# Designs tried in a protein design run: designed miniproteins, single chains, continued (4). Part 90

Each design is a single chain, and the fold is of that chain. pLDDT is the mean over its residues in the fold that is shown.

## One batch from the design tools (miniprotein)

Design m15117
Fold by ESMFold2-Fast:
Order: C-alpha cells, then sequence, then structure tokens
Structure m15117 (fold): chain A 73 residues (1-73)
C-alpha cells in the first residue's frame, strides 16, 4: 500500500512534467522514487521513523507537487 502509493504519486508527477515538456525531470522523479523505495528502511531508521511514515510523507509531497504542476497545464 505505502510503496504502491509512492509509485502512483511519482507516476502522476512524472506525467505532469512530461506534459510540460520536462522529460528529464520526469525520469529523475521516477528514479528518485525507486531509490527511496530501495533505501526506505535505512532512511527511516536514521530519522526515528517507520518506513511507512517516511513513504507516506514522500507520497504527500509528490501529490502536492503533481497538483501544482497540473495547475500550470
Amino acid sequence: AAREALLEAARRTAAALEALGMHEAAEQVLREAEALLARAEELAAEHGLSPEALLRAATAHLEGLAAALEALL
């Protein structure tokens, strides 16, 4: 659920970037989401968070970015 939500938010953000002609930024968002998923447990532990809490926070930020980008379309 949390991992799927992050990937969905990343794909939504990437789609908005693609629509704006920002193809490299779209690819970078997808790469960074995959990197976060690969290191979620390590990064969460460094900040005293659960992996689920970290992924939820990242998902919320990406959803906010996607909405802001979509407003420019």
Scores: mean pLDDT 84

Design m15118
Fold by ESMFold2-Fast:
Structure m15118 (fold): chain A 79 residues (1-79)
Amino acid sequence: SPLEEELLKLQKELEELSAKFAEQLAAGKPDKATAEQIVEVTRRLAEKVVEYVKKHKPELVDEVKEHMEKLIAYLEKLA
């Protein structure tokens, strides 16, 4: 499915950015731009997760959407 392929691509992008940010933290030089990129990729991933849930488990879409919105708001405060 094109949606599943997009989800896998975004998951891989998030994993690569998270690994990069972890290396920056270990070096004592966290990069705000990397943190902001993590927030942006997480936002895009959350939108696609909601789309996937709407297609496969529509009864859960409102709950999942609320949880994703709270997660993104939390991450934005940390970036």
Scores: mean pLDDT 84

Design m15119
Fold by ESMFold2-Fast:
Structure m15119 (fold): chain A 88 residues (1-88)
Amino acid sequence: SELEEKLKKALEYAKKYAKEKAEKIQKTYKVPPIFSDELIEKSVKKVEEELKKMQKEKPQSLEEYLKKAKEIVDKVTEELMKKYGTSR
């Protein structure tokens, strides 16, 4: 229950953070409209996979899950920026 709540909060955070980054990138760079959907989808999926793996190995605090979620979203953002955009 508590562990499921922590994972849910981390996933909600990841989705919100990815959406905010996607909106900022869309305003600043010439990326296709699908960029936002792909960034959000890939980020949420990767965060869920990695956090479930962490849960199996060792229970972590909400703060550690949020930190990991942010790192994953930032990495996915960099990878998609290289795919769709030429500017950092």
Scores: mean pLDDT 79

Design m15120
Fold by ESMFold2-Fast:
Structure m15120 (fold): chain A 104 residues (1-104)
Amino acid sequence: MSIFEKLEELIKKHLADARAAVDAGDVAGVERSLQNAALHIQKLIDLLDKVSPEAEKARDEFYEAASRLLDLVRGGAPLDEQRAAYDEFEKAAKKLIELLRKEM
């Protein structure tokens, strides 16, 4: 299994942990899972000598979605709103990983 595949599996675990923490109302769990996902996403980016402008935009969208989810969770927003923000975050993460995979 490649280092990319190992990092992708870790990111998928952190995404699942973030969803579970949202559903449980575990603010600290969401924060840890988002931080861990961001760390492993950065490690994927570091495997590339350069990233495309499309991947840079997807990276920015990923961090914006993570920040929005964290703000909603910390602010005690309704669970439906937190779940919608998680869905946007997961979509942004998956898009970024797919773009980075194509640039390997």
Scores: mean pLDDT 87

Design m15121
Fold by ESMFold2-Fast:
Structure m15121 (fold): chain A 108 residues (1-108)
Amino acid sequence: SLLDKLVDAAIERAKKLFEEGKYQEALFILSVLKALADHTDLISEEHKKRIEELYNEVKKAMLEKGVPEEQIAEIDRVAEITVKNLLKYSGDFAVFFILKALVEGLPK
């Protein structure tokens, strides 16, 4: 339930960032969530569907705004590598840290 709540909060944050025109930040959150879904069994099928649908909407908006496909691919690549490395060193415990960071942002 805590994990499901964090995934919901991360999806809602990505949606809010998308609505605010912060496309790169929204896409990065969704790319991280997709990587977590691909490399763990911790994300529900319902969440995977919501993540994929919102990812495709954000990607489409970015492409229509003239963002190069290469830049979108680089965001996906960075998210994938980051998730893989964190899971390698911290296992499933890394999922909670990643999700909290996605929900709260990078506080400085």
Scores: mean pLDDT 84

Design m15122
Fold by ESMFold2-Fast:
Structure m15122 (fold): chain A 98 residues (1-98)
Amino acid sequence: MDIIDTAKKLGLSENDIKAIQVGAKNFVKANESPTLVTGFVLSSLKKETTKDSDYLYALEVAVMSKSVKFTKEIAQLILNDSKVSSDLKELAKKVLAT
């Protein structure tokens, strides 16, 4: 999955990319329930202030949680959000195709 390559295409710095990877890994490890991980992430994405970086973080959390269903749910949210970048929508299409 090309989450990091997409983040680079979106102009995220190496420090921002590392923060996404480390943050997602730590979040999944800190949360004992896959249902809680899914619920917290999906709730965070219901805000008007949701950015491309928020969706990249959510996808990394979903991948780290090893839930195909959760990863595809995030990809559908990306495709349904008119304000996200074309590169992020192309990543979401690839996720849904697998």
Scores: mean pLDDT 77

Design m15123
Fold by ESMFold2-Fast:
Structure m15123 (fold): chain A 73 residues (1-73)
Amino acid sequence: DDTVTAYTTLATSSRDVADDLNKKAKDLTDKGKKMSDNPDVSKKLNDEANTLNDKAKEANNIMNGATDSRNSL
């Protein structure tokens, strides 16, 4: 069933994107903590991390939608 395969692929790809974005966000947050003596740089890194976390949430929403669609077949 090509439809099941397509939804499975979309769910897997979206999960991988979400995981990558979350890892990048964590790295930026950790860098921000190391730059605590420079609050402007720390704030910029945290703001970038928050943007990546928001994108990861969107990717998780796509993953969940694809999983629900597959399970409804």
Scores: mean pLDDT 83

Design m15124
Fold by ESMFold2-Fast:
Structure m15124 (fold): chain A 69 residues (1-69)
Amino acid sequence: SADEERRKRHAEIVEKLEAGEPLSEEELEEYRAYLESHAPADVAARTFELNLQGRPEEADREGVRLVLA
């Protein structure tokens, strides 16, 4: 399904961030749009920044806060 393909692409983007690989413009835009659609703007921006800084564990903790809110 489209949702499964989107989830897979987002997982690949996260894997690249964890590996310290640069994201393409398309991947950055898709990842940002994903966060913005699933979180308040401040939480999405924080999660995006943490992943870009190579801090995925902290980004995951912000994601847990989002799910619990």
Scores: mean pLDDT 65

Design m15125
Fold by ESMFold2-Fast:
Structure m15125 (fold): chain A 81 residues (1-81)
Amino acid sequence: SELEARRRAALEAQRFVDALLAWGLHSGATGVAPPLPSEVRARILAAIGALREAYAQYGEDVLRAFERPRRELAEVLAALA
């Protein structure tokens, strides 16, 4: 129940980040668009935090499900650093 709730939240966060990565790849990440708004940046960082917490508490089952989104979120975090 708790694991499934966190898993759903992480998947929703991943879908949000996927949409943002699409936007960024076509504009923001190329340096030809304005910088990411602070609210949007905060939401990406929160999503990454949620995924890290889920993995830390629930182990490899979560990691397997989120291996690709973890990598994508790490790339976004690196771009924002």
Scores: mean pLDDT 58

Design m15126
Fold by ESMFold2-Fast:
Structure m15126 (fold): chain A 73 residues (1-73)
Amino acid sequence: MDGDGVLDAEEARAFLVERSKEIPGPRPGRFEEWSDEEIRELVLIVQEAFGLPRDGVADEATLAALERFLSLR
């Protein structure tokens, strides 16, 4: 599925791209090259890994988990 607006893959991608530019060292990913499907899958994986509901919604908790993910590599 390419989205019902629930996940907002484009905003999640923009967030990941912007935050990854601010993290020094090895690239945690090339998110600007990822598809919407890949971004959506990453959001769901991160939600599961950090104990959040796997709803695909880019809420404050999900964005905080994505930022942690970028720091972990």
Scores: mean pLDDT 67

Design m15127
Fold by ESMFold2-Fast:
Structure m15127 (fold): chain A 87 residues (1-87)
Amino acid sequence: SEMEELKRRRSRLVGEALEIMEQSQSMDEETKAKVEELMKEFSELDGKFEEALANGDLETARETLERMEEVVREMRELVEKAKKAQE
């Protein structure tokens, strides 16, 4: 079902966000602070996603999940850029 697909995508994104957050802890203070702000946005979006699913609003849930994917990409880019700068 679409709901089960959205739930699986959310679980994957949560795992990715937590892994990136952990990696950011060994980075410079600026990168760490930026990732922490993005993680805050991710958590707020995760709450909106759960609310949309509870209301049966699959369109809003999908759009919220797409924004969560964008936030995870931004977090990953920041950490990878920081890693490259330390080489």
Scores: mean pLDDT 87

Design m15128
Fold by ESMFold2-Fast:
Structure m15128 (fold): chain A 63 residues (1-63)
Amino acid sequence: DDAALQARAEIGAQTAIGGAVSLGGTAEEVKVTVEITPDKITVTAEGPGGKVTLTSSLATVES
């Protein structure tokens, strides 16, 4: 379900942005990179104060 995958990526991005903002700067200064693989989502948020990387495991749903 693409919607579920997108929702997980958005939650990860919001969490990573919050972490990066806590290190210094504003949310608008944070660059977010989302990498989706078959088994995980990796979100990296990089701002003036530092970089936060979060990895979320995907539930394997096979037909």
Scores: mean pLDDT 73

Design m15129
Fold by ESMFold2-Fast:
Structure m15129 (fold): chain A 81 residues (1-81)
Amino acid sequence: TQALIDELRRLSVELVRETDPARRAELGERIRRVLIQLGLSPDQAAREVANLAALQASPLDEALASVDLWAAVLGAVLQSQ
């Protein structure tokens, strides 16, 4: 579980920094697959990826802080189940 959360955080950081649409699509798909592996439904995973992609509209420092918080919350929720 922790290794998957660490991978998710790494991919999400890459996504918010990436400006190439093709690479963003690849990163989003990889994030979606990791979320499904962590136990999210396909619909839940797609929603989380869309929320992460929307962080591109925020300042980079705010987007990175949001990714860190999101990964921490997700990890805590999954460990409590």
Scores: mean pLDDT 79

Design m15130
Fold by ESMFold2-Fast:
Structure m15130 (fold): chain A 89 residues (1-89)
Amino acid sequence: SMELEKEAEELIARGIAVIATLGLPLALSRTLGEELPESLQRRVREAVEEAREIIERLKELIPKVPEKAKLLRELIEELETLIREAEER
């Protein structure tokens, strides 16, 4: 349905925003071997929580929006990877 397609598109946009929020701070910490500033640590924690909620809803949408299933699975895998990297700190 158009409504489920719109929900998938909104979740894709939110997922990309979460990837952007997690990606640069995690890469910076990895490259410099330093702990993130407290403000960035808070943003990472909040982004991880949002990522988990997005993953749960994306998994529910995959069978309902087969045209986007590959993209949704790839987004889930990327979000799960970043959550793991954030939690290994």
Scores: mean pLDDT 84

Design m15131
Fold by ESMFold2-Fast:
Structure m15131 (fold): chain A 87 residues (1-87)
Amino acid sequence: KIEALQEFERDLTKRAEELGVSPEVARSIALSATLAMMRGKSPEEAIENAVAATEHTAKALGLSEEVRRKIVEATRELAEEYAPKVF
């Protein structure tokens, strides 16, 4: 349960860094998405919470629309993989 959340945060941080996001910003996005995922009551809600948190945090931190779209897509992919393992 906790291991799946830790793996999600780690993998999302790595994907954001690979997209050219600074390590500090990548960690902030991944942490926000992970905390939002934890508030979900089902895998489906956890996925949508993680995606919404990523969109909000990336926009607030001033990432370009192109980079924001790619990170949101990566968040959905990873949340779909890990959310079923959390529940």
Scores: mean pLDDT 85

Design m15132
Fold by ESMFold2-Fast:
Structure m15132 (fold): chain A 99 residues (1-99)
Amino acid sequence: SMSRAEKLRERAKKLAEELDKFLNLPPEKQEEFKKKIREEFPFITDEDYEEILKLLEERREMAKKMAEAKPEELEKLLAEIKKRNDEFSDKIAALEEKA
């Protein structure tokens, strides 16, 4: 069976590949995409489009980091997130019980 970390890495890898393909499109194809966006959202500015591209670049970088992360590191991160969520839930429950 594939580990949860392996599944997460596969998803991150696919996302990074898709974002790489889009962001590395020739300028001509980038302009076609921008035109299609403007057809759906006629009031979108050049600045709005640049902000979208920056967000996609940030998502690509995060996806690449996750895709390259060792399974052990991902599992530890997921365990820490779960532990903190459980501790938060317990803390809220204790406060409600004492209120």
Scores: mean pLDDT 69

Design m15133
Fold by ESMFold2-Fast:
Structure m15133 (fold): chain A 100 residues (1-100)
Amino acid sequence: SFEEKKKELLKLGEELLELLMELLKVSENPLRAIGLILRVIGLQIDLERAKSLEELKEIAKELVKLVDEALEEFPNAPEEIKERLRKLKEELEELIKELE
């Protein structure tokens, strides 16, 4: 259960990193995208070191906050990227419920 949830969360974090890299390429504010990318990388490191379901839940909540920030900072991003960010948020929120 823990190992499975950790792997799922790592995959979702990797998907967020990929989407932020795509945002960087099309962004009117590349420094904002870089800032979000660095924060995701930091959370991926924390996630690799996580040893409890409570730690996974806290990291998942921080990833949700980063998705919300990306959607707020890049309202003019391509709709495909925004739709993928919204779906990623839904998957993160479902995982958070499972970690309760």
Scores: mean pLDDT 88

Design m15134
Fold by ESMFold2-Fast:
Structure m15134 (fold): chain A 89 residues (1-89)
Amino acid sequence: MELVEEAEKLFEEALEKLEEGTKEGHEEAVRKLKKAIELYLKAGKPELAEKVKKEFLEKVKELHKEAGVKEDDSEEEALKKLKELAEKK
């Protein structure tokens, strides 16, 4: 189905943008990832959406460790906000 193919292409582009190691590349990668997840969900493939999300997060950690840099503030803020929401439940 076209939605799954488009989602796969967007996910591949997201990984390529992460590999650029720039703030702009990271922001574009996150945007492409979100769109890929939406397309997978619209196609009725939530398992693929979850897999893509996990793979993206692992790639982010790997690239940041290899570059010797800390995670950017936007990632730290997003993770902190998600943790607070989970604890409130």
Scores: mean pLDDT 69

Design m15135
Fold by ESMFold2-Fast:
Structure m15135 (fold): chain A 85 residues (1-85)
Amino acid sequence: MDVPLRGKTLDDLTEEEREALRKTIEEMARLAREIARRAANDPDALNAELEELLRKVDVDGEVQRVEATGPVVDAVIARIVEAAS
């Protein structure tokens, strides 16, 4: 997962890879909206949910790994955050 995305941008991906990522982003966005809906009533609950999710994906303390995976992962995260907004 990490290695093949290292240093790649969305422009460097094949159409097939872009379509796969788009489907994944759409599914994640749907889940993020559900979490955001809960948070609209209880922001503390969203914070706890996000902390649990971040722990599962090993994002906490992952500054070096994020740099290694490149902007493709950042784009996915940004899309999830946008959907939650």
Scores: mean pLDDT 56

Design m15136
Fold by ESMFold2-Fast:
Formats: C-alpha cells, sequence, structure tokens
Structure m15136 (fold): chain A 56 residues (1-56)
C-alpha cells in the first residue's frame, strides 16, 4: 500500500506486480485513476516510490 492515503488499491493482476525485480521488495502498488479516466501506476518499495507508467 502506498503512503499517500486516498488512492485506488492495486488488484494484483497487474503485470507490474508480477514482474517485480529480483532483490526489490514491493510494499505496495497503487493505481491512481484521474477524473479524465487515465490511470497512473505507482510502485512503492523499501527503496522509495516510483511512477511505473500510465494506463490509457
Amino acid sequence: MAAYGSEVSDDGSDPVVRALPAGEEAVGIVRLTNADGTTKVIRSTARGTSLVGTEE
């Protein structure tokens, strides 16, 4: 779970979750769905938070 608070949770079927890099521990994957219908995927790990990509 990301540390931002009001985000949409991940669903576990995301290829980002399944493609976790070896040696990196994810503490959460969050999809942020904007009012425009665009979704940003944010990955949180012990090493920090990174934007993974955008889904349509």
Scores: mean pLDDT 53

Design m15137
Fold by ESMFold2-Fast:
Structure m15137 (fold): chain A 78 residues (1-78)
Amino acid sequence: AEELRQRGDEAEAAGDLETALLYYAQAADRYFQQGKYELASQLAQRASDVARQRGDDELSQQLQGLATRLKQLAEEKK
């Protein structure tokens, strides 16, 4: 999960938004599988922001909704 996040950060810094989106989405899924909902929410939010920068408003909205749901799960876990 951490490695995927770092790969996403590197891709975003290089302007490779397609690759950044892919790695952030994969990192979010991996953190979700680990029960790390706070981190999963943060990566889903990053993926949403990258999707918006690419002009994919539908995907951006879907990822934003996912980030919100993951944030709620993190709060319930506390």
Scores: mean pLDDT 81

Design m15138
Fold by ESMFold2-Fast:
Structure m15138 (fold): chain A 113 residues (1-113)
Amino acid sequence: SAELEKYKEEIREFAKKENISQDILDRVLSSFEEEAKEFPEVSLEALFYNTMGVLYYLSGKREKAIEYYRRAIEADPRNRPAWLNLIQLLLDEGREDEAARVLEEYRKIFPDL
């Protein structure tokens, strides 16, 4: 779709700007395309924001990664990878109280079995 190609181009341009390797870029684009195909119920915008969060994380811009994971969740709370990426990054940053609050919200969307 035109929207999918637009987001893929934005991903490519960002990766070039941040000097992300071609191997990582190819893997990230492949993951984005597969997620869009396998989870058509999840907003393409939300999948894009999660992918941007991953790229910011890989470029060392951790606060921007947090912002984009939050945007992914706001765009579509069914985007489970964005929740898990956010929780893990907050824990890695020692922001345990924030991670606990995000985990509590995650459990409301995905209740314990």
Scores: mean pLDDT 86

Design m15139
Fold by ESMFold2-Fast:
Structure m15139 (fold): chain A 80 residues (1-80)
Amino acid sequence: VKLTPGEKAFLSALHNIMKKKGKDKLSPKEIAEELGVSVSHVSKLLKRLEEKGAVERDKKGYVSLSEEGKKVLEERRKQL
């Protein structure tokens, strides 16, 4: 999966929120509250990540990291 630097940063932020809250799934509203941004902004970024296969959404709208998204974060971690 080829992500932009901004998309990689957002994916990393999602993973950090998941670790902080002890959850593997987040709602768009919860992400927006944690990042201090609008739900519309979060939904737009999540749609791009889902289209690129970096996140998955269930029928209830909860967001989780895909296996490809986890690989992107592992590569980013090795560069830090």
Scores: mean pLDDT 79

Design m15140
Fold by ESMFold2-Fast:
Structure m15140 (fold): chain A 80 residues (1-80)
Amino acid sequence: MKLGEELIKEGERLLEITRLAARGEAGFLNQLPAEEFREIYDRLGELQRKAAETGEPDLPLRVAEEEAERLKKEGEAILK
């Protein structure tokens, strides 16, 4: 298996799900296989609750962007 490519794809999935949630598009859960993304969404929901309490609504997106970038760099380094 191409491990580097898989890491890049995981980062892209995390970022895309977080972007959809940040836009308030709750219906995206009906379009995605919820079982496969449940753990990511559960973690995102916890971060959204904390963001609402602190007044930082972009916190979940920022965390996902950092993780996605890290996974992309790691995956690209493996592919080189």
Scores: mean pLDDT 66

Design m15141
Fold by ESMFold2-Fast:
Structure m15141 (fold): chain A 70 residues (1-70)
Amino acid sequence: IDPEKIREALLKLGVPEEVAERIAATAQKTADWPEDKIREVLREVLLGMGVPEELADKAVQAVLDIIKES
């Protein structure tokens, strides 16, 4: 999985750079996990870093789509 693709997708959605970097690193470490667990972990990190729920849900979906295409 390419963490730069994840970072770029998140930045395009309006996710702050520091959050995008954290999510890209987390996604790379958890890519082999079940999809439901990846979704929960990424959502928790996004919400914990102050990303609004609606944007967090879009960000999680974008990351999962990239993982599936890799």
Scores: mean pLDDT 83

Design m15142
Fold by ESMFold2-Fast:
Structure m15142 (fold): chain A 103 residues (1-103)
Amino acid sequence: DAGRKRQAMRDFFRTGAKQTADDIARNQAQYDADPTLRDMQQAILEYLRYRYLSFDPEKREESMRNANVFRDHTTDLLVGLNDDFYKKKKDKLKSFLDLLNKS
């Protein structure tokens, strides 16, 4: 059922955006101490917001372009990660990869 799959994807991006925003707000001190993690988590939040907005037919093209900018930015940050950062941020990296695999 294409309609059910579309609704599930919309709900996934909506819920993911809210949970990411709540995580940033709740853990503000941790993110302030780690600008790279903050930048990555903020880029993930914007990606999820624009993917949700892309389900509006009138905003689809613009929202997908904006989502792709934040996806590419997050990918560039991942490629620039050193070994220590990667090990310490494994759970955040896994969450981002799970999002990319669903897009």
Scores: mean pLDDT 76

Design m15143
Fold by ESMFold2-Fast:
Structure m15143 (fold): chain A 60 residues (1-60)
Amino acid sequence: MEEHVAAALALAAGLEGSRGEGARIAAETVRQLYRKGEISAEEGRAAIDRGLAQLGLPPV
């Protein structure tokens, strides 16, 4: 889970404009939900990849 969040944040840092910010928000939101116990690690990874896909970005 943390490695998947780190990969998404690294991808976001390499992007310009709203796509980079969107990817960062998606990764941080999922990390927060996972830390609160609201989602599983599997659900969190799927949610990050879904968020990235909505921005036209590849899965991490």
Scores: mean pLDDT 80

Design m15144
Fold by ESMFold2-Fast:
Structure m15144 (fold): chain A 100 residues (1-100)
Amino acid sequence: SIQEIVERNVRDAIRLLEEFLRLYREYVETGDVRKLTLALTYLIAASSSLLLVERLTGDPRAEEALRLTLEAGKMVLNREPVEKIEEVVREAIRVLEELG
């Protein structure tokens, strides 16, 4: 069902964003650029899941979570403070938890 697809993609997006936070922090602590590449891969995967949820539901919370996810990617490229990047991603997760 559409509901099952939505619920699965919301859960996947939350998991992928949590993995981004873990890997990005590891990158900041170690300087290992492979962790940065993996973190960005998870962030892109999360945005894809969120785009599908937004298209299937039209829910403004899905749109907001997608916007925050894309903003986090821009902040990483701009080398903004890690605490601000983590705050934006945690806000995306919180919005998604309200959707489930």
Scores: mean pLDDT 91

Design m15145
Fold by ESMFold2-Fast:
Structure m15145 (fold): chain A 84 residues (1-84)
Amino acid sequence: MSVEELKKRLKEVQERAAELVKEAEENGLSEELAKELLELAEEIARLHVEYAKLTKGEEAAEEVRKKAEEVLEETKRQLEEMVK
């Protein structure tokens, strides 16, 4: 993907995640919603790693990947706790 395509995809996925977060806040977090939110978080993480690699290089991409793994583990834990 080009940098422009990657930025556009990242924005689209982030906007979709925000819509689902709002839905969870209004109607409660179901297992289905939690799963979709986690899948979107994983996609956002992948796009951030690719963006860092293209714009700042491999070393920066590794730092972003490590941070993304930490965020994904925390996101998964929080979503599991929020499902009632």
Scores: mean pLDDT 79

Design m15146
Fold by ESMFold2-Fast:
Structure m15146 (fold): chain A 108 residues (1-108)
Amino acid sequence: MDERIRELARWSAENPQFLGLAVSAFYSIAMRLASPEEREKLEALLKEYGIDLSTDSGKEIVEKLVKHLKMSPEEAIFTFLKRAASLLSPETAERVLDEVERIFSLIS
């Protein structure tokens, strides 16, 4: 799990034009696959960081993560996605990462 999230964070930092895509793609897939209880936890995490996926650009998402965590973009994305994944069952988290990695393979 951690290695997969690390690679997504690294790719995002190396591709500034898609900087927030890992976060938005993760949440889009997670909200579809997660249970109602898991979805409420994911929404609470977004509110904690002041992120609004309907209005925030990918750059704005990452700027909010960096400001909150006081880390580099790569480390902030890694830390946030690791926390988000921990709110899901292991089976749901694996399925979310499989779909996110599939999307990224199409862009790379």
Scores: mean pLDDT 83

Design m15147
Fold by ESMFold2-Fast:
Structure m15147 (fold): chain A 82 residues (1-82)
Amino acid sequence: GANQNAAIEAVENLKSGAIDSIKESEKDQNVVDENNKIIEELAKEGIEKIKNASDDKKKLDEIIEEFKEKVQKEVEKITSKQ
């Protein structure tokens, strides 16, 4: 439904922003590739959860927040610890 479509768009936008942040911060292409794969996998998991959820905005918002938290942790490994 409309809420699920909006949730998928939010996941795609968060994914894109995270990938761009890693590319900006990291020059080692192997590290970029590894982290992009992790973010792609997290996005796939989030989208699958959205597709299997009802059009319940609260549940969809919870899925987006879980995805956002996981993605932020991966980005911070590159931007804050390296």
Scores: mean pLDDT 82

Design m15148
Fold by ESMFold2-Fast:
Structure m15148 (fold): chain A 84 residues (1-84)
Amino acid sequence: MYTRQLLIDLSNLSDSQRQQAFNIIRDISAQVASQYGVRVRVTQLSPTTLLVTISGDSADTVTQAANTLASQIRANTNATITDL
């Protein structure tokens, strides 16, 4: 089993933008999980920080899913993403 983690920082967003970003991140995570056949888990670490864990049976598929997820979040939110 292969795993990638993304740390998402929402501290630069307003309260309304942060709520919208949470919804967008959940929707994108569900779409990417379905598209790539991977497991995506979103964990809230703080009011302004999310940990996204992508897991699957293929290292290449998990890497592609993580890259797509990060790209889509950057395109649709002003969140800062760090690849762990």
Scores: mean pLDDT 86

Design m15149
Fold by ESMFold2-Fast:
Structure m15149 (fold): chain A 77 residues (1-77)
Amino acid sequence: MKKELQEFAKDMLTVEKELGEDILKKIATELGVSTETLREILRKAAAGEELSKEEEELLKKILEKYGEDIKKMAEEL
């Protein structure tokens, strides 16, 4: 797995844990997936597990659109 995706997944899980699930719920809704599905993909990525092509593409899309916002939120914690 690419290091950037693993680090991003860790940041997203940290933001959810500290600030609540609203950000994951919003992102999941915009992507047409359940919050549970997104959380599972993030946990796999954060653990360094291999993602399917579809899961990797989903995370890359989230990183591209929200990466800066999530990083900023994590830095404020």
Scores: mean pLDDT 79

Design m15150
Fold by ESMFold2-Fast:
Structure m15150 (fold): chain A 67 residues (1-67)
Amino acid sequence: MPSLEELEERLIELLKTASPEEQAEAQKLVGEFQKRMKELGITDLAKLEELAHEAALEIIERLEKLR
């Protein structure tokens, strides 16, 4: 499985070449992720990393599909 670091690098690369529409979609997904994290009250870094991994995969998939 790709590491969180690998997913972060891939996401940054996609965002550098992303259209305004793709950037807006990514920002929306990040906002939804942050809201979920706050609602769950998660303070455990391991659980934060798992949810960040899932969120990064979803954002990457949606950005690639919007091409």
Scores: mean pLDDT 71

